# Designed miniproteins, single chains: the designs that were tried, part 112

Each design is a single chain, and the fold is of that chain. pLDDT is the mean over its residues in the fold that is shown.

## One batch from the design tools (miniprotein)

Design m3912
Fold by ESMFold2-Fast:
Structure m3912 (fold): chain A 84 residues (1-84)
Amino acid sequence: KIEELKEIVLELLYIIGAKEVKLKRYDLDVNGKIKKLITNNFSEEELLKLYEEALKQLEELDKKLELTPDEKEAVEKYKKKVEE
């Protein structure tokens, strides 16, 4: 279950990272966070904190109409998986 949370956090960070490159705005330093997640072991608490930070950034992107319908659907799918 911790590994599933890590996978979800990585997927959310990949969505944000693609937007950072496209928009030339590096608000979350997603590349640094992805590197740490791949190379290090994280506790459930640390993963949940990263998950919350990723969701907050995705919410800001959505409010600015910067997410596609497909990206919004992917985010909602991952949120439901974490809630289960």
Scores: mean pLDDT 76

Design m3913
Fold by ESMFold2-Fast:
Structure m3913 (fold): chain A 71 residues (1-71)
Amino acid sequence: SPEEAARRFVESFPNLEVAKTAAKWLVENTPGVPEEDKKKFIEQIEKAKNEEELVKVITEFLTKYSSQVFP
């Protein structure tokens, strides 16, 4: 599921700041995402205060752009 994929992704990094950096890279480098949506998701990633908030943001991104992330 997108939530399980997001949680596994975030848990693969040693801390929240590294996970946020990786999540921003994922959003920036996923093809077919409009620039406006990239900016919105990056802003939400930056505002995530803890791991659970970051997992929620990445879950939303993967739900919306799963075919672009996993072509």
Scores: mean pLDDT 82

Design m3914
Fold by ESMFold2-Fast:
Structure m3914 (fold): chain A 100 residues (1-100)
Amino acid sequence: SLSEAERRELLRLLTGLLAHEVALLEAQPNITKEQLERFVRGLEDLLALLRENGALSEEEVAALEQLIAQMREAVEKGDIAAALATARQFVALLEEAVRR
């Protein structure tokens, strides 16, 4: 029941909140694996919410799901730098979607 304008506003708001969370993670010393695992689950929930509300195309959802999979692999390997770099790519794709 969300209008096109309301879906766009939801995407914009959630993208801004996620960008802030990623910035906080990048500034944090000694990030734990458990913290990154919780963050990845949060991204899955966020993506599901945006998909269910029609805020993203199927192509955009597929690209973001691939980034979540890449981030899970980085977390499993303990590669914090790769996980954070992938989180930034996720934010960048959402910012691109906001502009469309």
Scores: mean pLDDT 88

Design m3915
Fold by ESMFold2-Fast:
Structure m3915 (fold): chain A 78 residues (1-78)
Amino acid sequence: DGIAMLSEEELEAQREANLAKIEATAPEEEKPALKEGLEVVYEIHLLRRRGEPDEKLVEVVERVFGPEAGEEAREVLE
């Protein structure tokens, strides 16, 4: 996976590029949710690069999207 191979600085640049794509292509109504999702994906990749355990990744999803989404993320990571 390309993002997992980048430095933290390169990961931030990739996040900015993806944010620009959302601004250019997404419907206005969907932009806030897509941007929030991008922030979560970025934070999860950063935690994974730092070797944080799966429970920390689940905590990020649960914090942003609620307990049901956190449970779904736990299922995916197991």
Scores: mean pLDDT 70

Design m3916
Fold by ESMFold2-Fast:
Structure m3916 (fold): chain A 69 residues (1-69)
Amino acid sequence: SRSEFLAQLALAAGSISGKLEEGKEVAQKIREEGLTPEEALEMLREAGFPESAIENFEIGAKIWERREG
C-alpha cells in the first residue's frame, strides 16, 4: 500500500541519517494514521532530518505517485 511504502521510506531515512527512533515514529504515524507524503515530510523536517534524507523521501514518494497513482 501507499502508507506501507511511505513508512518504509521513513525507516530508510532514519537509518541513513542515524535517526532510527525518529524514523520509526514517523513510520508508525504513517501506518496508523495514514499520513500524506506532505504530512510525513513536515514531521521529518521538524525532527531535524538532513536535506539529503528529505530529498530522498520526496523522490521516493513522487516515484510511487507516478507508478501507482
Scores: mean pLDDT 81

Design m3917
Fold by ESMFold2-Fast:
Structure m3917 (fold): chain A 95 residues (1-95)
Amino acid sequence: MDPMQWSEEQLEEGVERLIKEIEEKMGPEAAKKLEEAYKRYKEAVKNNDIDGAVDAWTEMWKIVHEADSKGLLSPESEATVGALTTRVTLMIMEK
């Protein structure tokens, strides 16, 4: 499925699966950090806080980039990361 066309609900489900995969592959502390960063990301998006959304995504990216560099991410998790990257890029472009 094309991650650029994901609904908000599909993104939420994708991130929940990504957090579970990080918990299994990298441990519960990495998963907790990812979950907390995603909560901050959602709050920032809800408040139209672009800087806050970018900061939260940067913290998420540190974790997912480490997992990706080690070949730990499934294709479904890579699609979720792609969907998040697209959303953040569009927010930066809109200011």
Scores: mean pLDDT 80

Design m3918
Fold by ESMFold2-Fast:
Structure m3918 (fold): chain A 79 residues (1-79)
Amino acid sequence: MTFGYDHDQYVARVEKFAQRLLEAGIITPEEAEELIKAAREGDHSRMGELLQKAVERHGGRRMLRLYREFMGLPLPPAP
């Protein structure tokens, strides 16, 4: 969803998420830049496609949890 309100904060959050993935060795710097660009454009479908590439390289469990957290999808909290 694209909102005029809070767009810069949303992009900043994606930047932090991309940095976290990059530090974990999950994505490349180029993929991080593409993810941030997609966030700036409000293209959630494109962001999903970019994150799917990372899942293909590193397996689903770790990436899907992070992706669901980022997308605000419900997931059981670890105690």
Scores: mean pLDDT 68

Design m3919
Fold by ESMFold2-Fast:
Structure m3919 (fold): chain A 71 residues (1-71)
Amino acid sequence: SSRQAELLRLIKEISMETEGLDDPNEAVDRMLTLFANGEPKGIETMRKIAAALPPDVQRHLNEQIEAVLAG
C-alpha cells in the first residue's frame, strides 16, 4: 500500500542516517513484514527505533506508524 511505501521510505532514509545498522535492507524488510502482520515484536521494534531518533524525526515516524495501524 502507499502507506507501507511511505513507511519504507522513512525507514530507509533513517537507516542511511544511522549507517551503523547491520544490513539495513534486511532489517527494514523484516520489520515491515512483522508490522504488516500486526506482530507485537515488529511494532515494538519499530517504535524503539523511532525513539532513538531526533525528536522531530521520531514524532514524524510515530505519526506514520499510527496512520498505518489505523488504516
Scores: mean pLDDT 59

Design m3920
Fold by ESMFold2-Fast:
Structure m3920 (fold): chain A 81 residues (1-81)
Amino acid sequence: LEELSKEEAVEILLKKLKDESLSKEELLKAAGEAYKLGGDKEEIEKILRSRGISEKEINEALLDAEIDEGIELIKEGVAKL
């Protein structure tokens, strides 16, 4: 049996972002993971803003996800050389 699909993982993480019991740290981590798995950036940002997370913290969480993606692209480029 295959592992959870990216789409299913994003749905679970977005549901977690709407969970009122999550701490600010858990929200930011879940947001970064959802974005990394292909979640919509605008949707993630809107949920975090509705939870009272600052723009700075949202940007930092999403930037970490973008850095991971950039590293993967560099690896692929080097392997092609």
Scores: mean pLDDT 70

Design m3921
Fold by ESMFold2-Fast:
Parts: structure tokens; C-alpha cells; sequence
Structure m3921 (fold): chain A 104 residues (1-104)
């Protein structure tokens, strides 16, 4: 789909800066695809957050954090779970829990 192509292109731009983190990037690709294409429960959002988080925070200095912050337009150096959920809600313009290409 066009959304999958957009996601792949966005992540490919960041792979070149974080080649040593290829395994983490591959998992981040799968989780970010799930965030953009599926309506997720709070439990599923928490699991995705916990995958990226260290000590309860997602940092822009990690490969996954850099990709996520760029996709969601996050300006902070790190975010907690509440800020993560707020960023997702800002992208869900229809309030249906699904993020479409138009929401980006």
C-alpha cells in the first residue's frame, strides 16, 4: 500500500545513519507499521512503547527512537508513555484509532 511505501521510505532514510542497529531497525519497522495501519488497544500501545523505551522513556538517541520521533514530529529529547499516546492521538484526525496517510 502507499502507507507501507511511505513508512519504508521514511525508515530507509534513517537506516543510513544507524547501520549498526539494523536488527533494531527491522523490529522498529514492523512495530511502526502496526502503529500506522492497525487500531491498537492501550495494552498493545504499551507493549510497543516498552520495546522502544529504556527506563520508561523513549530517547531520540536510539535508532528506533530517532525513526519514531521523526515520523511523529516529536521535538523533545525523550518521551514517556503519556507523551507517546498524545503524539499518536494528534495523528489520528478521524478519532477512529487508525493512522492514515492523510493523518501524516
Amino acid sequence: SKQEELLKTAIEKFKKTKLEKKLEEATALELLGKLLLEKLSEEELKKIFDFFAVDGLISKDTAGGLILFSLFGIKEDSIDFEQFVEALKKLDKDGDGKITLEDL
Scores: mean pLDDT 64

Design m3922
Fold by ESMFold2-Fast:
Structure m3922 (fold): chain A 64 residues (1-64)
Amino acid sequence: SERERHERVVQQTTSRATDLIDQGDFEGARQVVDDEVRRHNLPPELAQTLYQHLDGLIARAKAE
């Protein structure tokens, strides 16, 4: 279903972004999220959740 597809995209994108953040590639992590949101036409609500999570991960990584 479309919902299951979107949920899988969010999970895969989050995993990829986390790997890049762990490597210190914050720009790459943001780019991956931007690309996947656009490519898969994610609903605004899911896109906002994904960006919120990304911002939190980056802030946490920078604080360490």
Scores: mean pLDDT 82

Design m3923
Fold by ESMFold2-Fast:
Structure m3923 (fold): chain A 58 residues (1-58)
Amino acid sequence: RELKRQQLLQQQKQELKEDIELIQDEAKKQRFLQLLEAAESVEELASISVEINKALAS
């Protein structure tokens, strides 16, 4: 389960990276990319996903 979660973590990072590329604000995009690379858990990725959606809506 832990190993499978690690694989899912990497897959989710790839998907979120694509979403980050859609952000027009370069500074925000760079911030999210840094957070994404530093994330080591699904919970951290979920938090980043919320912030990405917030930035896209703003």
Scores: mean pLDDT 76

Design m3924
Fold by ESMFold2-Fast:
Structure m3924 (fold): chain A 80 residues (1-80)
Amino acid sequence: SERDRVIEEALRELGTLLRSKGFSDEEIERALEVVRAMMETFPSPEEAREWFRGLLDELRRLSPEQARAVVDGLVRSRAL
């Protein structure tokens, strides 16, 4: 489905970014699981893509320490 394609592309981009910021494979795996679950709750693939783009852009601008804090928050809360 289009939703599955959007999610798979998003998770590849996120994984690459987190690896570049020094996240371990285990940390990346957990982050990808949470982001997948969040993206699956949006009403449309377009809304999921827009939310993900905002998250990715934020993480890209942050230091590794700040990015870890954001990801840890997402993992703990599982909030949209």
Scores: mean pLDDT 84

Design m3925
Fold by ESMFold2-Fast:
Structure m3925 (fold): chain A 72 residues (1-72)
Amino acid sequence: AEEYIEKGRSYLEQGKYDEAAEWFKKAADIYEKEGNLEESARYYRLAGWAYAQANKLDEAKEFADKAMELEK
């Protein structure tokens, strides 16, 4: 997960929001499989935000909704 988070942050710094979202999604998937739902929700939410910045609103909503489900 840590390697994927680092890649996501690197793409954010470059303003490449859709690439950043892909890496944050992959990190969130790993945390979900590990049962770390707080970190999974955090990175799904960050992926959703990054998709919104890339104007990919359907993907943004999908991952924001998934983060909310894990936070409940």
Scores: mean pLDDT 82

Design m3926
Fold by ESMFold2-Fast:
Structure m3926 (fold): chain A 58 residues (1-58)
Amino acid sequence: LTVKEILSVEITDSMTKEQLEEIIAQARKLSPPGSSIYSNEPWTETTTPKTWNFVTLL
């Protein structure tokens, strides 16, 4: 499968976990079912990743 669209969202240390969850929810709502969201950094319940990469697969 070829990746057709890639959206990169930078999450800064100034963003709260609640704001991050809202952004992710909005991105998923606007995205087709084949979308994937991943982070270049490990995710924990207490740690917000610095960057997120959003990919849309077609």
Scores: mean pLDDT 48

Design m3927
Fold by ESMFold2-Fast:
Structure m3927 (fold): chain A 55 residues (1-55)
Amino acid sequence: SKEEEIQRLKEAYERRKKALEDWYKENPNVTKEQYDEGLKALEEEYKKRIEEIKK
């Protein structure tokens, strides 16, 4: 169902955000700007996938 697909995307998005946060914390040479850009890219991809499912 569309609801199950949306839920799976939410779970994947949360896991990817956590992985990105851990990567940022473990790599002192990574800038806050790079981290923020990564978060924005994940959010935009997530929103795009949600819109594709709802269509």
Scores: mean pLDDT 84

Design m3928
Fold by ESMFold2-Fast:
Structure m3928 (fold): chain A 80 residues (1-80)
Amino acid sequence: MLYLGTVEIEGEVDTDKLREAVLSVPGVVGVGVTTGKDGSTLVTVVAESREAAEAAVRKAEEVAREQGGRVVSRSVRPLP
């Protein structure tokens, strides 16, 4: 079963660093990093397990906060 993780970030963050950090998490099979019109960043992760998705979300949060970004929402849910 696959899991979807999402993190929404306010503030300027290095999207390449976010993508690389998330992809370095074992069990991550895909990542998307997009910017909204308001300058927010959305990180989406597909992972092999809930544990991998949660680890990837935590990694994205850590990297974002190190750059002065603010995490405004996070979620982890199963994919059918």
Scores: mean pLDDT 82

Design m3929
Fold by ESMFold2-Fast:
Structure m3929 (fold): chain A 78 residues (1-78)
Amino acid sequence: MAEAHAIIDSLIPDPEVAALAKAALEAQLKLAQGTLSEEELAALERRAEELREALEAAWAAAREALLAALKPLVEKLL
């Protein structure tokens, strides 16, 4: 998470938007890691989808750069 948090902070100067992005990333990374119980995994999957829509609306301007930077980290964790 530290590397991903640093990337988010670098790309998103707005701390409120950065916090929202970090929360969504946490949910996605835990999903990808499979370190959660079945109930928690299902709940986080639902939350991750909802957070993805909220993030898309909130950070549309930074979306392209953020996805490009985070994509290799997410794929590495799969």
Scores: mean pLDDT 62

Design m3930
Fold by ESMFold2-Fast:
Structure m3930 (fold): chain A 68 residues (1-68)
Amino acid sequence: HMEEERKKILEEAKKILDKAVSDGILTPEQAEKARKEIEELAEKIEDPVLLSNRAIGVILRAIGDALD
């Protein structure tokens, strides 16, 4: 089911962001911004593969921005 796949992607993205904050890689504010961007993407993107790829891109960009 497409919706179950999308839900799993959002749950995994949240876990990655939460761990990045716990590990000191991201601030809570940076993680929250990335989470909101992923939630906005989920509203626009129905395809779970495309959603997963875009979510990974948001996470990588957030980490890259944090490292300068």
Scores: mean pLDDT 81

Design m3931
Fold by ESMFold2-Fast:
Structure m3931 (fold): chain A 70 residues (1-70)
Amino acid sequence: SAALQAELAARIDAFSQQLNDLMRQTQAEVARAAATDPSAVPAVREAGLKKITAKEQEFGDWLEEQQKRL
């Protein structure tokens, strides 16, 4: 349906923005850690990647739900 296509387009745009924001945040946090305490870099990077993975999973779950509406 046109409504479903509009929801998909809006969600893809929102997801792309959120993913880009999380990537930039992770890069900034890693850069700060590298400058102040390099030993913290792996943990900071892992935390950022977990947030990105969680956002990807959220989007995937939403797509799976939309498939059930077809």
Scores: mean pLDDT 85

Design m3932
Fold by ESMFold2-Fast:
Structure m3932 (fold): chain A 111 residues (1-111)
Amino acid sequence: MEPGLLIKNETLKDKVIENKHFKGKYGLLIENATLENVTIKNNKFEGEYGLYIKNATLKDVKIENNEFKGKKAGLYIENATLDNVEISNNKLEGGEANVYVKDATINGVKV
């Protein structure tokens, strides 16, 4: 088991994140970041938030077959642009909301 995965203030391209267990305040944090052609699959993320996306741009991203467990939210999205993003076959569990979305631009997303 690893600490929470933090993708902050960076551009991440052409990466696969798979078969890991992350536990922290955020299971996975994507903040002030750009992701292009990234696959996140078969992972377990635990925290206050399973997946937290804020002030971020995701393009050609696949988030599939993961477990996101948050005390507050499974998936939290705020002020983000999602273009051709697939969020499929994930288990999203949150104490207050399984999914929370605010101020997001969504184009070509599959769930």
Scores: mean pLDDT 85

Design m3933
Fold by ESMFold2-Fast:
Structure m3933 (fold): chain A 93 residues (1-93)
Amino acid sequence: SNEARSSERLRQVLEGVRDLLRKNKEFDTLKALEDAINGESSMSKKDIETLIEVARSLGGTGEGIARALELSYKEFGEEGVARTLRVLDTHSK
């Protein structure tokens, strides 16, 4: 279904973001991403900027995620980004 395909694409992009953060040795940003998804903390501005750049570098759905994170940060700050990441994680399952 279209919903299942969208969930799979989101999962692939989130996995791609995690893989690029590991490859680039951005371990602090990777930990901050996981903590935000698990509701443990919000990401810092520096970690959010790194996450947005990595997501944008994937193109396609990754570019869309980068734009969503930029908008969430602009309107709602660090907590807005954390909320958007939790929504994306939920829809990737």
Scores: mean pLDDT 86

Design m3934
Fold by ESMFold2-Fast:
Structure m3934 (fold): chain A 87 residues (1-87)
Amino acid sequence: SMEEELEHLERVRAELEAVLATLSDAGRTTVIAIALHDLAIFFKDDPELLALVEEARARAQSLSAAEQERLLGELFDRIIARLREKV
């Protein structure tokens, strides 16, 4: 359900934030790249959400680790807001 999907995304976000806080810049950029790739696969059949993820992936390529972490947070906020509109 959309409600279960929202709860899953909020939990994944919290877990990622906790892990990122323990990593070097190189570790953070690697984990963020994996997270963005996994989000693209997860939303492959939702063209609106997939477009948001692909926009974030393109932007991430020129950003610092701290800017990439902020971008990932903004992406989760946008996805969660869009999903909440359908509940």
Scores: mean pLDDT 84

Design m3935
Fold by ESMFold2-Fast:
Structure m3935 (fold): chain A 99 residues (1-99)
Amino acid sequence: DEKFEKLKEILEEALKEEGITREDIEKAMNSDEPVSPELEEKIEKVIKKMAEKFGIDEEEVLKLAEKQDEEGKEKAKELLSIVEFAFREKKLEDLTFGY
């Protein structure tokens, strides 16, 4: 799972550039509390960078988020779910083909 470690590094760099931690995002997802607009925007930027690095279309990620009438916290939760999904998809490819 060397590729998995590279994905972690990409995620960590994206989070660092936006000034948030992985823990902050996980907390927002799990707490069922409102996330600040600032946090939501930073999560969106992280998702865009992750999508580019993973080779996933960032436009599809954003389109899913934009379909929500419940903006803010729900959008942030959806973006986090997409990050997790993208992370797992890339790992499954690695497990199946070894890269």
Scores: mean pLDDT 56

Design m3936
Fold by ESMFold2-Fast:
Structure m3936 (fold): chain A 77 residues (1-77)
Amino acid sequence: SEVEKILAEAGRASMEAMGYANEVGQRREDGIDLVKKTNQELVKLMSEALKDPSKAEEALKRIKELKEEWRALLEKL
């Protein structure tokens, strides 16, 4: 279904966002706290989308925004 494709894309984007966050986190003194906060937000977004598929598109959008934010931070380091 369309929703299953969105959830799969959100899951992939979430994994990529955590990959970038972990790389940035290794290069900062506050890295552990920042990575933990990002992981908590990503887990919440995915959990909410899985419970209510109507939130899947909104979750995907936010997860992609987080991924690009962390990618941009990584490019500056």
Scores: mean pLDDT 82

Design m3937
Fold by ESMFold2-Fast:
Structure m3937 (fold): chain A 93 residues (1-93)
Amino acid sequence: GIPEELLQKMYSAVLSAHDTALLLLNNKKYDELEKLLEELIKKGEEAYKQGDYVSAAAYYGAASVIASLLGKIDLQLESDKKLDEAIEKYTKK
């Protein structure tokens, strides 16, 4: 199972990203949503490199949701893979 603290932080980030994405989509701010996706992926990569797997999982989870909403399937699958890798690193330490 995934630790509750990791799940809570990940779902909090995912929920926040989903709410922001819906607001941007409802206002047709696609460029802002794409910019948010790029920043989330970058922050996830930086957190992962620093060994902050909890933050990495939160950022990649949020990126996966936004990529899915934008129809960017390749980025959604890559973010899901990176999310799984971050969770695995956290649970094995």
Scores: mean pLDDT 84

Design m3938
Fold by ESMFold2-Fast:
Structure m3938 (fold): chain A 92 residues (1-92)
Amino acid sequence: MNSEEDAFYRSSLEIAKLLVEEGVTLEDLRRIAERGASLPEEVRRGLLVLIAAFYVIGHISREEARELARKLGMSDEELDEAVDKVKRAAEK
């Protein structure tokens, strides 16, 4: 992962933590994922990384993260890749 990608995944993790502190719920994430499904691929990918970050910090379960990824039209494999990248960024 290059330094810009590392910064992106670290930023997504910090944003997820902030949103949890502000009271974002699983129902809020479901609504965002459903609305996000019609957005361009780059936006859906950004939302997938944010979902992966919520899972990594323990705010949602793996099955809830998979549900949200599927609502975005993203595969379980794309979610798993995003989770791995977020976890690697969290370890730095």
Scores: mean pLDDT 82

Design m3939
Fold by ESMFold2-Fast:
Structure m3939 (fold): chain A 85 residues (1-85)
Amino acid sequence: VDEVDVELALTLIQVAVAKNAGDYKEAFEIALEGAERLKDNPEAVRQLLETAYEAAKKANDQEGIDRVVELARELGLTELAEEIA
């Protein structure tokens, strides 16, 4: 088990806990911060940005959605950015 795999799993668990508590803003922030930490792993970043987008949508947070789109573009995930914009 690599450090990246552990960090991704822990981040996703923290996001799930926040979502189950109804705290979509916290879930968004956890996922976005995780994506920035794991930015050298495209698969992990994609999962975390998709998770952040879902949380922002449930929170009706347009600024959060825009932040996910910009980070996706910056990291070269153009297809994801177009899908969620």
Scores: mean pLDDT 82

Design m3940
Fold by ESMFold2-Fast:
Structure m3940 (fold): chain A 104 residues (1-104)
Amino acid sequence: TAAELAYEGGRLAKEGGLEAMRANPEALPLATAGVLGGIGGEFLARLAIEKGNDKELAYQAGVSAYSGGLSALRAGRLAGNQRAIELGQRGIELGRRAIELASK
């Protein structure tokens, strides 16, 4: 479902942010944005599921996961960390797919 994609996207964005900040302290601001966006995506996705797959909450969860993924990707590039880059890209992909499904 859209909420399940947003949850996974948020989780990956959060992991990407954490990988980037461990790799290079200079990535901390962007990595923190990735972690926060990921946490927001996970939180809103859980609420969407608890509310019987609420489309608006699933949409907002997808937006949060997408934004977190973008920040994690940028942090990963700054840190030179391939794992963080890949996790950020996956967060972007899943967040985008969640937005598309929640918009139907």
Scores: mean pLDDT 90

Design m3941
Fold by ESMFold2-Fast:
Structure m3941 (fold): chain A 81 residues (1-81)
Amino acid sequence: EELERLAQGVVDAAEKGDYEGMVKNLRELLRKGFGLSDEDAERAARTIVNYVKELEKKYGHDAAVEAVRRIVDGLLAEARG
């Protein structure tokens, strides 16, 4: 499924510390899953990634990656609900 592939892409990018890869996959997930415009999806994706960066600074890499998994799982559940 495309949304699941995009969600996995966000997690994979997070594992690598690839913040631009996170933005790219998250933007497409928000655009396709929630019908956001390209502009709104870009802003939302960057807001989420900035939040993840702050978690990484405060709680470390593993905690930030776990937060990303929970965020994308929640987004997938909402898109399907």
Scores: mean pLDDT 87

Design m3942
Fold by ESMFold2-Fast:
Structure m3942 (fold): chain A 68 residues (1-68)
Amino acid sequence: EEEERRKQGQKGIEELEKFAKMSNEELLEEINKRSKVPLSEFYTEEEIEKLIEELKEQAKEIVESVKS
């Protein structure tokens, strides 16, 4: 269980690194696959774009803080 927590942390960092490297379109596709439904079902296109940009910025900051 402690190992599972560490594995989840490592997987999270790897996923954030992938998100930071993805284009906004690729990241949106990945999120849509995980949610089983398109984000456009719940959010407007403008809201989705803002969310994607914020997620990428946060992902970059977290990845940089861990790697540096």
Scores: mean pLDDT 70

Design m3943
Fold by ESMFold2-Fast:
Structure m3943 (fold): chain A 59 residues (1-59)
Amino acid sequence: MLTAEEAIEIVKKLDPKVTEEQIRALSLGEASAVAKLAGNLAGIDLTDEQVRELAEKLR
């Protein structure tokens, strides 16, 4: 499964202007959207439970 660090690096590759601090300051709902996006970009089909776990770790 993706780590929080791997998800952050994937998002930063897509948008180099986004910082780790900005990602970690997101609400749980926003963090879950980031987790889904990172999974899709990595070619991983994350379950809703895995998205929730990753979103919690991003905070």
Scores: mean pLDDT 78

Design m3944
Fold by ESMFold2-Fast:
Structure m3944 (fold): chain A 71 residues (1-71)
Amino acid sequence: SRAERVAELAGVSVATARRAIRLWRESNEQISPRELAERLGISEATARRLLEAILEVEIEEGIELIKEGVS
């Protein structure tokens, strides 16, 4: 799942990854690392890794969709 991939990349639990993805989407994909850290009760460094992991997964999924669209 997306949450499992984010958890592996960021080095956090799947539950933390799910909460991070939900908060990121609720903020229209514009949540800061500090706000994410405060809302999840984690360090700002961990929040930065989570946001980087979320973006990496989004980019990977976007690339896969583009590749499937090329006949």
Scores: mean pLDDT 77

Design m3945
Fold by ESMFold2-Fast:
Structure m3945 (fold): chain A 98 residues (1-98)
Amino acid sequence: MSPEELRRQLEALKTAVDALIDAIRRGEITPEQAISLLRRLGDELVAVARQAGHPERAEKIRELTEKAIEAVQKGDRDAVIEYLNEIKKLLDELIAEL
């Protein structure tokens, strides 16, 4: 994957994370939908981070995604948003290092 293509993928995934945060904040998404989206986004983020040569960042993203899913299951909306913001920070670091 080219650095330009990788940057575009990371930016698209960051946009998807922002959209998920907004949907959760507005209460426009069910817990089941949130968990499904978190699993899909988490898997894509982990794959892209590994392709970028950052397996340690991929592991952190996986851990944060699982914590976000647990927070959804507990109904802790604020914790879900905090974990998603931590994932966004890792994405910003990955984009900046390209």
Scores: mean pLDDT 85

Design m3946
Fold by ESMFold2-Fast:
Structure m3946 (fold): chain A 78 residues (1-78)
Amino acid sequence: LEELREGLAEVIREKAEELEREGKTELAKQLYELAEKVRNAKTREELGKYVQEAVDLLNKGGYTKLAMELMKEAAKVQ
């Protein structure tokens, strides 16, 4: 679980950094918060919930490529 939390949190953080560089500071801030929640997830179900929230947030923002990359990383741990 620890490796899963760290890996997925890092992927979300990397996507947040990309958005921050593009000037999407508010969306990046929300993703940084979700990365922290992923790192603090106590169960696989909590982990999946926060990862899904990050994917949904990216999709709503029109960042479908970033959302797909995050989904691929999450799939590697199932």
Scores: mean pLDDT 79

